# Designed miniproteins, single chains, continued (4): the designs that were tried, part 27

Each design is a single chain, and the fold is of that chain. pLDDT is the mean over its residues in the fold that is shown.

## One batch from the design tools (miniprotein)

Design m12909
Fold by ESMFold2-Fast:
Structure m12909 (fold): chain A 98 residues (1-98)
Amino acid sequence: KEEEIEQLKKLAEEAGLDFEELLKMDKAELFARLISAKYGIPLEVARKLVELHRLAVSDPEEAVRLLAELFGVSEAEARRLMEDPEAAEERFLEMLKK
């Protein structure tokens, strides 16, 4: 849809990213770069968030470890955050504010 292409171009421009390069990326890398730009976080952290989301379905134990490392919390607290996605999102947004 033409309007969706316009929205992607606007997001790329606001993020300082090349639109043509975004179209050539795989979906995970595209999401990581958009998250990095939107929230002002390092690209490495954004890539870990995308990987965490994938691992939550395929390997929940590895997802817990990655979440604990990323948030700087214990694995027990990371497991609690995995059971409450809204609380996890709020904690993430608060961490971004420093």
Scores: mean pLDDT 69

Design m12910
Fold by ESMFold2-Fast:
Structure m12910 (fold): chain A 73 residues (1-73)
Amino acid sequence: SSREREMLRQVELAGRLALSLGASPAAVAADIAKAREMIRAGSTPEQVLAGLSPIMRAAFRFVLGAEEVQRKL
């Protein structure tokens, strides 16, 4: 669905941000895999956030907030 495609794109952007901040590639890959599974199962952004490590949670929250602001500009 369009919702799933958007959330998957946002999680991938969060992964790139986390990597740029020095997060482990293996840990980021594991979190992205978990997030993809949750998104395909119909999880909300809040549920995905709760399932992620602290660094990926912070990155995903930032991406969601930035895109919310960008949509209103």
Scores: mean pLDDT 85

Design m12911
Fold by ESMFold2-Fast:
Structure m12911 (fold): chain A 113 residues (1-113)
Amino acid sequence: ALPSAEEYAQRLYDFIESNKDILNIDIKDLSIRDLLTLFALFAKYDKPLSELSLEEVQEVRDKVANTGIETLEELKKLSAKELAEKLGLTDVLSPKTIELIYQGFLIFIEKHL
């Protein structure tokens, strides 16, 4: 069974917290662009940052930069599908997973930012 949106929010939190030593940044100090990058890495690869190549990380950074999203208001203007298309997630995740993981991301932002 697919995780719920709330379970995806918790998994994203755990992903970021588990990688705090690599990031050397508090969650509250992350920019929307940084959060979107971490979200996309979490959604696309489902593995620790230490197991990702520099090429994999850079590909995601480039996709995030190309969205032009800098603020939460700009992020909220996009549907789950539109954001997933911009981040290259539609090739790796089902539409149902995209909807749930995106709702999880919004729940994460509301609770922790």
Scores: mean pLDDT 82

Design m12912
Fold by ESMFold2-Fast:
Parts: sequence; C-alpha cells; structure tokens
Structure m12912 (fold): chain A 80 residues (1-80)
Amino acid sequence: LTPEEQERKIEEIVRLALELAEMSDEDTPERAELEKRVGELYESLSPEAQAKAAVRAHARVFGQEDKEDEAIAAALEKLK
C-alpha cells in the first residue's frame, strides 16, 4: 500500500467508526456489516497505520481531537 492509500483507508475507518458510534448497541445487519468493513480495512493496514487509525477514530468518536497528535506519537513509540 502507498502512504496515500493507507491514509484514505484510515479516513474511511474513522468515518465508519463515527457511524458505528451513532448507532444503537443492538445487533443489526447494518451494524455487523460496518464492523466487518472496519475490520477488513484495519487488517489491510501496516502496524503504524493501524495505530494511527485506532487513535484517530477514538479521538473523533470521543471528542479528543486536541490530543490526537500526541496520542498518535505515543502509539507509534509503543510499536518501536
């Protein structure tokens, strides 16, 4: 994957994570399909891109965008 392709997948994961956060906790076919798609995208990324995707999605879902860059740096250091 090129860096540009990884970044697009990260953005897609973030968008899908936000959609999942807006849904109820009820097991629906729509929720299952979104979870499957997130998993497939995540598994296709490098470990560094996976860490970045997870941190960015968490920051966006929980309104912690102001700490996103610091959290990404910490996650990447943990992979070294």
Scores: mean pLDDT 73

Design m12913
Fold by ESMFold2-Fast:
Structure m12913 (fold): chain A 77 residues (1-77)
Amino acid sequence: SKREELQKLAEKAYELFDKMLELSKDNPVAKQEIEKLREEFEKLVNEAIDNPERYDEVLQKLREIIAKLESKLKELE
């Protein structure tokens, strides 16, 4: 279901955020940027939960944030 897809995307994203925050522990600027992305992601997840009719729109935005996180993670290699 779309709700299960949302839950899986949220789990994946939060794991990525935790990993990236750990990697950015000694870089305050990077840490703040990652924290802002996490707050925006959490806001979108809540929007999807409150408005199930908008799942497709919100899921697409969540995927875009995850893609940005994966790109940033590769740069930290």
Scores: mean pLDDT 80

Design m12914
Fold by ESMFold2-Fast:
Structure m12914 (fold): chain A 94 residues (1-94)
Amino acid sequence: MEPVPLSEEQRRVIAELLGVPESEIDIRAHPEVFERGLELARKLDPAGVAELEAELAEASKAGVETPELYAKHLAVILARAPAALALEAARAAA
């Protein structure tokens, strides 16, 4: 069972942002896709990404590793971006 279930629309938006097939959105199988997603999310919402990084750092200090929490928030940020903004961010990153 997946720790963070992504909707079909969320997978499509992430695939378009990264320029990869939807089948490669599995973060556990393709960590480099997640890294690129983080960079694009930071361009779309730098403040939101900074807050997520702070939450992850606090969880790490408590001895709790919750990559699922970070992946969930990343997916929400990317999915909330309008398709036009997502494509503009991808073109700006290229």
Scores: mean pLDDT 61

Design m12915
Fold by ESMFold2-Fast:
Structure m12915 (fold): chain A 108 residues (1-108)
Amino acid sequence: AVVVTQPASASAPEGGTAVLTKTATGGAVTSVAWSQVRADGGSHGVAADGAPVPGSPLEGRATLTMTSATTAQLTLSGLTAEDSGTYYATAASGDDGGVGAGTTLTVY
């Protein structure tokens, strides 16, 4: 089984940069995705498999990087207060997959 682990919280200043990390265990990762649930309850795709999701509120400001076989980082730049919310990482290994518990980002 794929297990995805995320830090519970992150914070960054408005106009700054946040780096959100996920670690996956239980298989070789074949795909990764990030999604956001905003404070108003709106759900948005952010990035999938190294590409930003078109039409995302974070389009042009989100970069997905695989730092190891098990670790990926989502880098968010030009942060606004509306970028605050919970970010969920998913990882797949063939037909197996996992979802992290979410990282709550606070932009101050």
Scores: mean pLDDT 77

Design m12916
Fold by ESMFold2-Fast:
Structure m12916 (fold): chain A 82 residues (1-82)
Amino acid sequence: SIAEARALLDEAERALAAGDVYGAAVHLAEAAALLGLIPPLTEAQKAELKETIASLSEAEKEAAKEQLLGLAAQLRALIEAL
């Protein structure tokens, strides 16, 4: 539901505030999948994402956080348009 997608966005924003880039990315992907924008992530895709994020430098992690915050804002705006 739209309410579930909104709750997942809130969880993603909390994960970003806690420095959990992987958790934020997964919550955003689940919200997008719930809205029919992407297919649900497979376990293999989650594992690959976790390894990718773990390999990032601190500067790259900060850039990833900004990117995910931007995606969360875009998805929130999309929900408001539905």
Scores: mean pLDDT 85

Design m12917
Fold by ESMFold2-Fast:
Structure m12917 (fold): chain A 70 residues (1-70)
Amino acid sequence: DEAEVRARIPELVAQLLSPDEAVRVAAARELGRIGAAEAIEPLIAAGKQLRDASDAVGRALAEAYVRLLS
């Protein structure tokens, strides 16, 4: 259901700032999978804050960007 998927976007954006790395990775991948244009700005903002993040978080953010732009 598209409405349920869209309702998860604000929740996933909040999870990008989670202290738990696994939660951040999962949120970034899910936002990329959804492919919603409204996720682009939150992902960019999260990327700026998570520049010092692990390779796993960085790769998940890069994958999300590629999927959104494809």
Scores: mean pLDDT 68

Design m12918
Fold by ESMFold2-Fast:
Structure m12918 (fold): chain A 68 residues (1-68)
Amino acid sequence: GDEEAMELAEKGAAGAAAGGNLEGARKSAQYIKQGDALTAAKEAKKGAEAAGSKGGVNMGERGYKAAQ
């Protein structure tokens, strides 16, 4: 459920940050703090994609699926 989705969103956001997209990582982290696992995972995927982090995109996608 949402716990797995939030953990995957955190990993996706870490991928965004590692690729230099600190703003994208921060945005995903804000939704994690709000308990919005689905939006956190979507923002993590977007942030990782913009940063060129293939691993981060994969983690965000998995988080999105886990939140459904």
Scores: mean pLDDT 84

Design m12919
Fold by ESMFold2-Fast:
Structure m12919 (fold): chain A 107 residues (1-107)
Amino acid sequence: MSEVQKMMEARDKGDTKALAENTEGDIQSVEQKIQQLQQQAQQETDPRRQQALQQVIEYLQKSLEYLRKSLDYIKKGDLESSRKYSVQSVGYQLLGVSVLVDYELEK
């Protein structure tokens, strides 16, 4: 399972349109997740859990910023820069997971 392998396959097929469409789908998915978490944070009565949810939202917003940069570079035909920003996006998603794990371990 490799994002790099899928990017290379898209390049070999001249299929940058499919890569852009997949990245736009990822952007939509992350935007929807942010909205869901924002609603959960507003309804959360535990201040510690509310803080953890807000931190996850912040990391997902940074992930979204890097996905949008990745998409911009795909549209410019710069797949190397696109890959770099896609990796940064994944990194911020993993930081969000880490916040939730740390919250559960401190219980």
Scores: mean pLDDT 80

Design m12920
Fold by ESMFold2-Fast:
Structure m12920 (fold): chain A 93 residues (1-93)
Amino acid sequence: MKEEEEIERALRETAEKYPEEVTLEELRERYEFQREVNSIVTPIAKYIHENNDEELRKEVNELLRKLHEAIVAKNEEEVEEYLKKLRELAEKV
């Protein structure tokens, strides 16, 4: 859960630097969804930390970036696809 807290902190800093053009409702939905994503990412982050797997770290970060872009675009199919890929990575570690 400390790993999840560190991820939460990074997301909060990003949200603070990106206050424009986003409605309060969209921010709430992003926070709720980010919490769900964090629960999937936590075991992957633990594995990366224990094994110093920089390649996996880059892959996870790229998937998270694409996931957030899909949420902003309201592309539900892409959101589900990236979530599925993140869950598959979590199951693999």
Scores: mean pLDDT 70

Design m12921
Fold by ESMFold2-Fast:
Structure m12921 (fold): chain A 75 residues (1-75)
Amino acid sequence: MPVVTGYEQVSPTELRVTGEGFTEDTGVVVRDEAGNTVGTGVATSETEAIVRLTAAPTGPISVQAVRDGVTSEPL
């Protein structure tokens, strides 16, 4: 299963997400504290994904990896 182990904001609209078990079909979803999707991205390697955000996060976010409809635990 894909697992998210960390993330880093590299620009106001971009997160670098680190993890394990990423494949070419692994997506990443970022949600705000209300559960709204604020960013999506795709795996760039087996351990990394880049997520484009609709706006800079102003509060807590959750980051999940998704592969074939299976979601990781949120970070």
Scores: mean pLDDT 76

Design m12922
Fold by ESMFold2-Fast:
Structure m12922 (fold): chain A 63 residues (1-63)
Amino acid sequence: AEAEIEALRAKILEAARAGDDAAVEAYQRQLATHLREAGLSTEEVTARMAELGREVAAVRAEA
């Protein structure tokens, strides 16, 4: 569900700010699975995960 996708994205960014790389990786895997289960194409999943990856990298650079 969209609410679950948004919750996972929020958890990923929160974990990234906390420096919890293991949690970031685990939540990213859960998000990718949810996006695939929602019927998104491989291209769309890749684009969304790449955008999230850039946000995580920016947060880590600030830490």
Scores: mean pLDDT 80

Design m12923
Fold by ESMFold2-Fast:
Structure m12923 (fold): chain A 65 residues (1-65)
Amino acid sequence: MEEELKEKFEKAREYAKSLGAEIVEEEGDTIYVRLEGFSEREKAIKFTALSLYGISLGLKVVEKE
């Protein structure tokens, strides 16, 4: 289980980085990301994409201010 969870986090990290998001914290099955330097609209689009990808992996993605 922990090994599978690690692979899921690695995939989520790669995707987040591809969208210009920073990984702030990882706790349990949750990844906290920050989107800095983007407009409100760009943040919404990027976060929605990350959230949907996270759900597909069984992970929770949360935006941290």
Scores: mean pLDDT 79

Design m12924
Fold by ESMFold2-Fast:
Structure m12924 (fold): chain A 89 residues (1-89)
Amino acid sequence: KKKLTLEDEFKTAQCVVLELEKDSSKLSNYGFCQAAVKEAKKILCENNPSKEVLNKAGGYLSVCLGESPYAYKVLVKVSKKSSCPPLKC
């Protein structure tokens, strides 16, 4: 498997959070996923990309992906992206 740069992985995590926030009503029945997305966004807004920040945010997003079929569909959509806007912190 070709390894992505830390910056590329960080941008992917930001895209997942942004897509999940576009229609938060689809997460209304997934309380753990809602909380996880909120925490992941906060973590990604901390500082510059780092392995610690990415691992922590990724941990929260993995909880969301396990609970919500909608979140998994968002991950698939993001995997086809060419670019992402920055998170609004």
Scores: mean pLDDT 70

Design m12925
Fold by ESMFold2-Fast:
Structure m12925 (fold): chain A 100 residues (1-100)
Amino acid sequence: SEYEKIVEETTREMSRRLRERLSEEAALRADDYLLLAYTRVLDWLDANPNASKEEFIEQVRREFERMKARARADPSLSEEEKRLIEEIVDEALEEFEEKV
């Protein structure tokens, strides 16, 4: 679906920015949380084939807020790395909402 393509593109771009701006270890940890958020959005889309644009945006926001919370709770990430992850996710979500 078009929604699946937009989520895949957004997730791929987040992953790219994480790799460019974080240490290799921090990027891998963040990417694991990113993959979980992505998978949950896809599972939700499969369960909700007639979802409205508004419902889709809300679900994407919800799962990426959970991603940020998981990263924030990770004791292996520094406070600087946690802030940078949040910044990358927030910027990519703003770009996502402009595309939908």
Scores: mean pLDDT 89

Design m12926
Fold by ESMFold2-Fast:
Structure m12926 (fold): chain A 83 residues (1-83)
Amino acid sequence: GIMPEELYRILEELERIAKEIVELAKNGKDKSEIEKLRKKFEEKAKKLLEIGSRVMPPEMLKKLKEKIEEIERKTKEEVEKIE
């Protein structure tokens, strides 16, 4: 099964994708590339939560979900300020 360390690595990847989305938006890059990264983020976030629900205690899963939602919200707000 997936190790807890792998869950944290996926979360770190989500943070990197979010940062990349914001940087692309700031640099006036192709909107289609930003949309691809948004979909990639959503897919990975969903997968992380599915795995987390199987291996994490409810308390930790709740914190993970809240962290992902915070990253997504902040990314959306930053992009909307630029576009």
Scores: mean pLDDT 78

Design m12927
Fold by ESMFold2-Fast:
Structure m12927 (fold): chain A 90 residues (1-90)
Amino acid sequence: GLTVTLGKGFELVSAEKVGDRYVVTVNSPAAGKVLVTATPNGDGLIEVVVTDSNGKYLDGFQGTKSEFKLQLNKGLNYLEVKNVKSLKIE
């Protein structure tokens, strides 16, 4: 399964497997850019899509880099994650 590690002030609400992806719900203490460290789960591209509670797109990443930044809202963020075995947000 997906391992999720969060920095101080972030809260993991849920992490649910949906097909070949995980939907990770994170409560963020502030709006802003966060550093994401992702370990790939085998071959292929890492994909992360961030949406708000209404399903509106906020930010995303697709590529082979293990570290990238994502914009989050204060409060609930929904991260759709593909080809990741470990995800760290700080």
Scores: mean pLDDT 89

Design m12928
Fold by ESMFold2-Fast:
Structure m12928 (fold): chain A 110 residues (1-110)
Amino acid sequence: SMEEVLKEVKEEAKAFLEQIRHHADVLLERGLISEETREEIYKLVDEAEEKIEKAKSVEEVLEVVEELVKRIKAIYEKTMSPEVAKYVNELLDDWLEKLKKYAESLEKRA
């Protein structure tokens, strides 16, 4: 059912948010971002998690995650060297693409 698809996409999106948090922690431990930047990332992820819980469609969940990734990529571009930011942001794009493909796969099975 579409309700079950939405639930599974929300669970996968929340796992993606935790992956973003963990990655920010690793970047902080490596000295690639400041404590203030990590706190800003966490705040954006917390806001996205609340929006995902309120989302009524798969499209709304994906729009929330796309906007989150866009905002985080902009923060990394402003705070890191261009080469490091490119690498990190390409990784975020890859994770987002995998989430989108997963959601599409679930909708095709419903």
Scores: mean pLDDT 89

Design m12929
Fold by ESMFold2-Fast:
Structure m12929 (fold): chain A 62 residues (1-62)
Amino acid sequence: ATIQGASVTQEALADGNVKLTFTRTTITRTPDRTLLKSEWEEKVVAAADAGAAIAAFKAAAA
């Protein structure tokens, strides 16, 4: 079985941009073993674009 978790953190910047931190964790279990993989990515976007960037990440994670 495979279990995937995804999270997004938003940080407002003084210049009107938003820093988005995307974290994805994949846990793969078989009867004989468990594998854990964690990945993260950072993006700086305009505040107006933050919602679209988050939606794109969630769509890619599904």
Scores: mean pLDDT 75

Design m12930
Fold by ESMFold2-Fast:
Structure m12930 (fold): chain A 71 residues (1-71)
Amino acid sequence: SAGKEAAEKLRELREKNELSEEAAEEIDRVADLMENGGPVSEIERALLRASRHAPPEVLAEAGRIVREAVE
């Protein structure tokens, strides 16, 4: 499924970028929500929390992965 593929890409993004624990936790939460078909509002909140801890380029790629899977 698109959600499962997005989750895998998000987990790879997390592994490649040596994120802080806080950033990694929020990216993992987005991945889990994508894999399990969680509500868009919760995905948006997790991305917003990730934006406080992740580098801008990592957040941009995470947002792109999510958008590609939804549309």
Scores: mean pLDDT 84

Design m12931
Fold by ESMFold2-Fast:
Structure m12931 (fold): chain A 70 residues (1-70)
Amino acid sequence: AKEGLKAVLDRLRAAHPELQEAVDILKATIDKTDDPETIRNAALVVESTARRLGLPELAAEARKLIDHIR
């Protein structure tokens, strides 16, 4: 789940370079935790952001990660 979420974050940064610092901070946060709730909350933020930016494919990938983080 963490590696998949980091890949989605890297693609979000590539589409919107202005998010680079926020993406780096979030990646560092998930790397320091094995808590499923923290990882799920990070994935929810990514899904919401991708949807708001008109990136439905990235939002769908984040949703799949959320569904696998029970």
Scores: mean pLDDT 78

Design m12932
Fold by ESMFold2-Fast:
Structure m12932 (fold): chain A 65 residues (1-65)
Amino acid sequence: GSTLTQELVDELSKLVGVPKEKLPLTPAELAKLLNIPLSTARRLLRAIVEEDRETFEELAEIIKK
């Protein structure tokens, strides 16, 4: 992946509290770990794939509240 994808994966790792190697591969598992709606987990993962840092940061801020 690109450098930005790796940065977003690292930020997701910190947000979830697990090493990046153990990050969930499915939106459902991510939603469970973060206690968020499945739709939000799907958008978060899509932001990483699309390298959309702004959308990722907006969703992370909502989750952190």
Scores: mean pLDDT 75

Design m12933
Fold by ESMFold2-Fast:
Structure m12933 (fold): chain A 75 residues (1-75)
Amino acid sequence: DKDLLEILRERWEKNKERLIALNKETGRIPESDLEKALELMLKYAESQGIEYFQFMVEALESAIDAEEARLKAAK
């Protein structure tokens, strides 16, 4: 059993990896800048409490899912 906080941290890390991979494919942002932005976002989200952290994880996941779907449709 994982508590919700552990599950949210695992989901964040997985989505961070997905976003970095998408950014390498699209070339939109320097990888170091993206990694710094994601680190700051994670720190802020965790500081705001579990409900906000869950919202941010879900928002990031949804944005990545939408962009992956868009790129697949364009092929």
Scores: mean pLDDT 80

Design m12934
Fold by ESMFold2-Fast:
Structure m12934 (fold): chain A 100 residues (1-100)
Amino acid sequence: SEEVEKLLNELEELIKKLKELLEKNPNPDREEVIKIIEKMFELGQKIADLLPEEYRLKAYELLQKTKEEAIEKLENNDYEGLLKILEEFYKKLKEIVKEA
């Protein structure tokens, strides 16, 4: 789906933006980080909504697990761990999309 590929590209760009933000300052503005993460989860939800039912449920489960892990990393100011979780989320979501 062209729409799903476009949303995946937008998600990848947000990951790049977060990585650049962290490279500039290892203690970034938390509000800026939260805004990027919220946009990523909104895109993840939109991608999931466009998938067939079986893969949609897998994507929703991945999204929920990633949200919980991201909150934990954010509460601990573990921005390196946060980036790693979000990169893994993108990788796994892309695999779900490929199988769908």
Scores: mean pLDDT 88

Design m12935
Fold by ESMFold2-Fast:
Structure m12935 (fold): chain A 95 residues (1-95)
Amino acid sequence: EEKELIALGIKYLAKGGISDEEAYELAEQLLEALKNLDTLPESMQEQVELTYETLVELGRLVKKGEPEEKLEEVLKEYLKKLEELRRERAEKEAE
């Protein structure tokens, strides 16, 4: 169930740019990253957690047939937060 939700979320996030098989492979990779979260840099841990939570939520909304506007709102907030985390990481690396 969780892998299915993540795969649906990935497909939505990709705007149809990936196959079902690719979405499931990416979902499996994300779940493996979560199991080994402490092996990643701290900034990457936050990105992985945010991505997981967002993809599960998007997948749930897709599976329930929720309106596109609700999906777009979740995606917009995710992309904003993800960019903030990536910017903070880049600034720290540039020092």
Scores: mean pLDDT 77

Design m12936
Fold by ESMFold2-Fast:
Structure m12936 (fold): chain A 95 residues (1-95)
Amino acid sequence: MSEEEKKLFAEGLIEALERLVRSARIEKERLKELLKENPEEAKERAERLIKGLEEAIEYAKSKLPELPEEYQPKVEEKIKELEKELEELKKLLEE
């Protein structure tokens, strides 16, 4: 991959992770309401979201060493945000 292609990939990855963080936060709030109305459906949806977040975190971590050094801190920041959302989702299912 060229240096330009690596930068474009890193920027695209950061944007994708930012969208995923936002989507996870929105879905978490919806799941809180759904848990009161339909706990079984809420649990199934939360489990699918948890799996998706775990896969996204693993993918981002696997790509991190291949990214230009200047983009690595931003990707690490987004990984930490996703890990926090994942922890909060798992905690929500314990209630």
Scores: mean pLDDT 85

Design m12937
Fold by ESMFold2-Fast:
Structure m12937 (fold): chain A 65 residues (1-65)
Amino acid sequence: MAEELRRLALEAARALGIEADVLVHGDTVGVSVDGSLSDEQQAALREAIERATGRRVVVSRTPEA
């Protein structure tokens, strides 16, 4: 089940053209994205994954040094 949730999250990100790393922990889907991602893209990604998985989603930006 966790592997299926990860796959669904990655497919949603790919459909939006967003590169993301996904980690599933219990009932929560954690998504790490590039810090250059806009707030609108981050919100769209979170909503798309929540709709696809039916789970709570946490999106984190990776700081670009």
Scores: mean pLDDT 77

Design m12938
Fold by ESMFold2-Fast:
Structure m12938 (fold): chain A 85 residues (1-85)
Amino acid sequence: SGVERFRELLAANTTPEEIEKLKKEIEEQKEKDLKILEEKGNELEKEGVEKSAQLLLLTLENGPLEEVEKLKEEIKKIAEEIEKL
């Protein structure tokens, strides 16, 4: 899967310090995106941002693949609901 390939590339090409930097950048981007969406009042878009950040962090932290796949499914469902609006 793409997640497994991404994890292999991270393990081969990054240090723990670089991973920590990436985690901070993900959290910072999430906060910025949520701040913008707060002005629009769209709860589905906010949920999508939060779950997307959670997916990236879980991937970097070598979390369970089952949980990663569940988050991907939830994000896809949110995207489909937004497109129907």
Scores: mean pLDDT 78

Design m12939
Fold by ESMFold2-Fast:
Structure m12939 (fold): chain A 75 residues (1-75)
Amino acid sequence: MARPATEEERRRAAELWRRAVLEVLEYLNAPEEEIEQMEKVIAEGEAKLTVVEELEKLEERLRELRAEALAQLEA
């Protein structure tokens, strides 16, 4: 089931992930320091986008991140 991702799949996934992360940061009204931290997370995630299974895990992590951010704001 796990197969190597194509160059196009990796590039598109990275772009979508960057956009999703920026939306979360905008929702949190995050300071510059948190943006810098998220850029590191994005770079690490992009390096792992070599198989389709990793792309799916990345999407799940983004959902978890958003849910955690919402919980922190509600708490």
Scores: mean pLDDT 61

Design m12940
Fold by ESMFold2-Fast:
Structure m12940 (fold): chain A 92 residues (1-92)
Amino acid sequence: EIEALLEENISDERERRLRLGVLERFPELRRAALEQDESLVSPETAARAEAVAGIARLLVLGDEKGAEELARERNASEEEIAEARRLAEEAL
């Protein structure tokens, strides 16, 4: 389970879509989920995935300022911010 990456006050259906989208963008997380082994994910990949998932979740909630603040705090790249926006759009 990757529940630690995706626990916020968001609808169950949107949360599921965000979770699936994150797994699709981060192959290491997808492999870890399939094999039920979180040790297959590097700390760097986990931190990157958590940043993207968190930004996407804030965007789904309509908190654009919070998403921008989190992106700055986590040093998210323009590519990671773009992926987070795609995840949010797919979840809606």
Scores: mean pLDDT 74

Design m12941
Fold by ESMFold2-Fast:
Structure m12941 (fold): chain A 59 residues (1-59)
Amino acid sequence: PKYKILSVPESLLARGSTLKPGQVVTPQEIGDALGLNNDVEARVAVAELEKAGAIERVS
């Protein structure tokens, strides 16, 4: 699945992320930007960001 970034959340800004609003990314790319080492944590982070309205599923 792919996700469009609607806003850069504080968690990504705190990590010095280069991700920008309007960019389309995978769960793995979000996990990497957050410094997460496994797919389960990456999927949880993606679900939380989607719930917060920071990202939107596009595929």
Scores: mean pLDDT 75

Design m12942
Fold by ESMFold2-Fast:
Structure m12942 (fold): chain A 78 residues (1-78)
Amino acid sequence: SKRLETARKLLEFVQANNLDPSKPFSEQLSTGLLGTLVVLINKESGTNLKLSDIEYKNLYEVLRLLGLSDEEIAEITA
């Protein structure tokens, strides 16, 4: 599904940048990398999210925003 494909790409981004999935992206990424993250999400999910929709959220909160259930999040983040 598109949601699970987007989630996998977000996990790859988090791992590639050595991010803590429980901390807000704004505490870990520069403004430029936050912009890259927003573009990635919008491209993969077909959304038109703004930086402000994402920057103060952690990975789990963004995955919920994209429509993943807590069960789906637990599975893909294990």
Scores: mean pLDDT 84

Design m12943
Fold by ESMFold2-Fast:
Structure m12943 (fold): chain A 64 residues (1-64)
Amino acid sequence: SLDRMRQLLKDFVDDLEKAKTDDELSKIYDDYVSRINSDPSLSEEQKQQLIQAMELLVSDKKAQ
């Protein structure tokens, strides 16, 4: 669902803002990828879209 995708993305962004190291960023990313892949309410396409968005956000955060 769109609302579920929005909630997961918002939670992910909030957790990323608290991260201080690249290792913490990678751990947060891995934790959310696992959560997304285990979520039966999301379609495969929605999972791929969320993971791609999260990869871009992690890349952007590491560049800062």
Scores: mean pLDDT 84

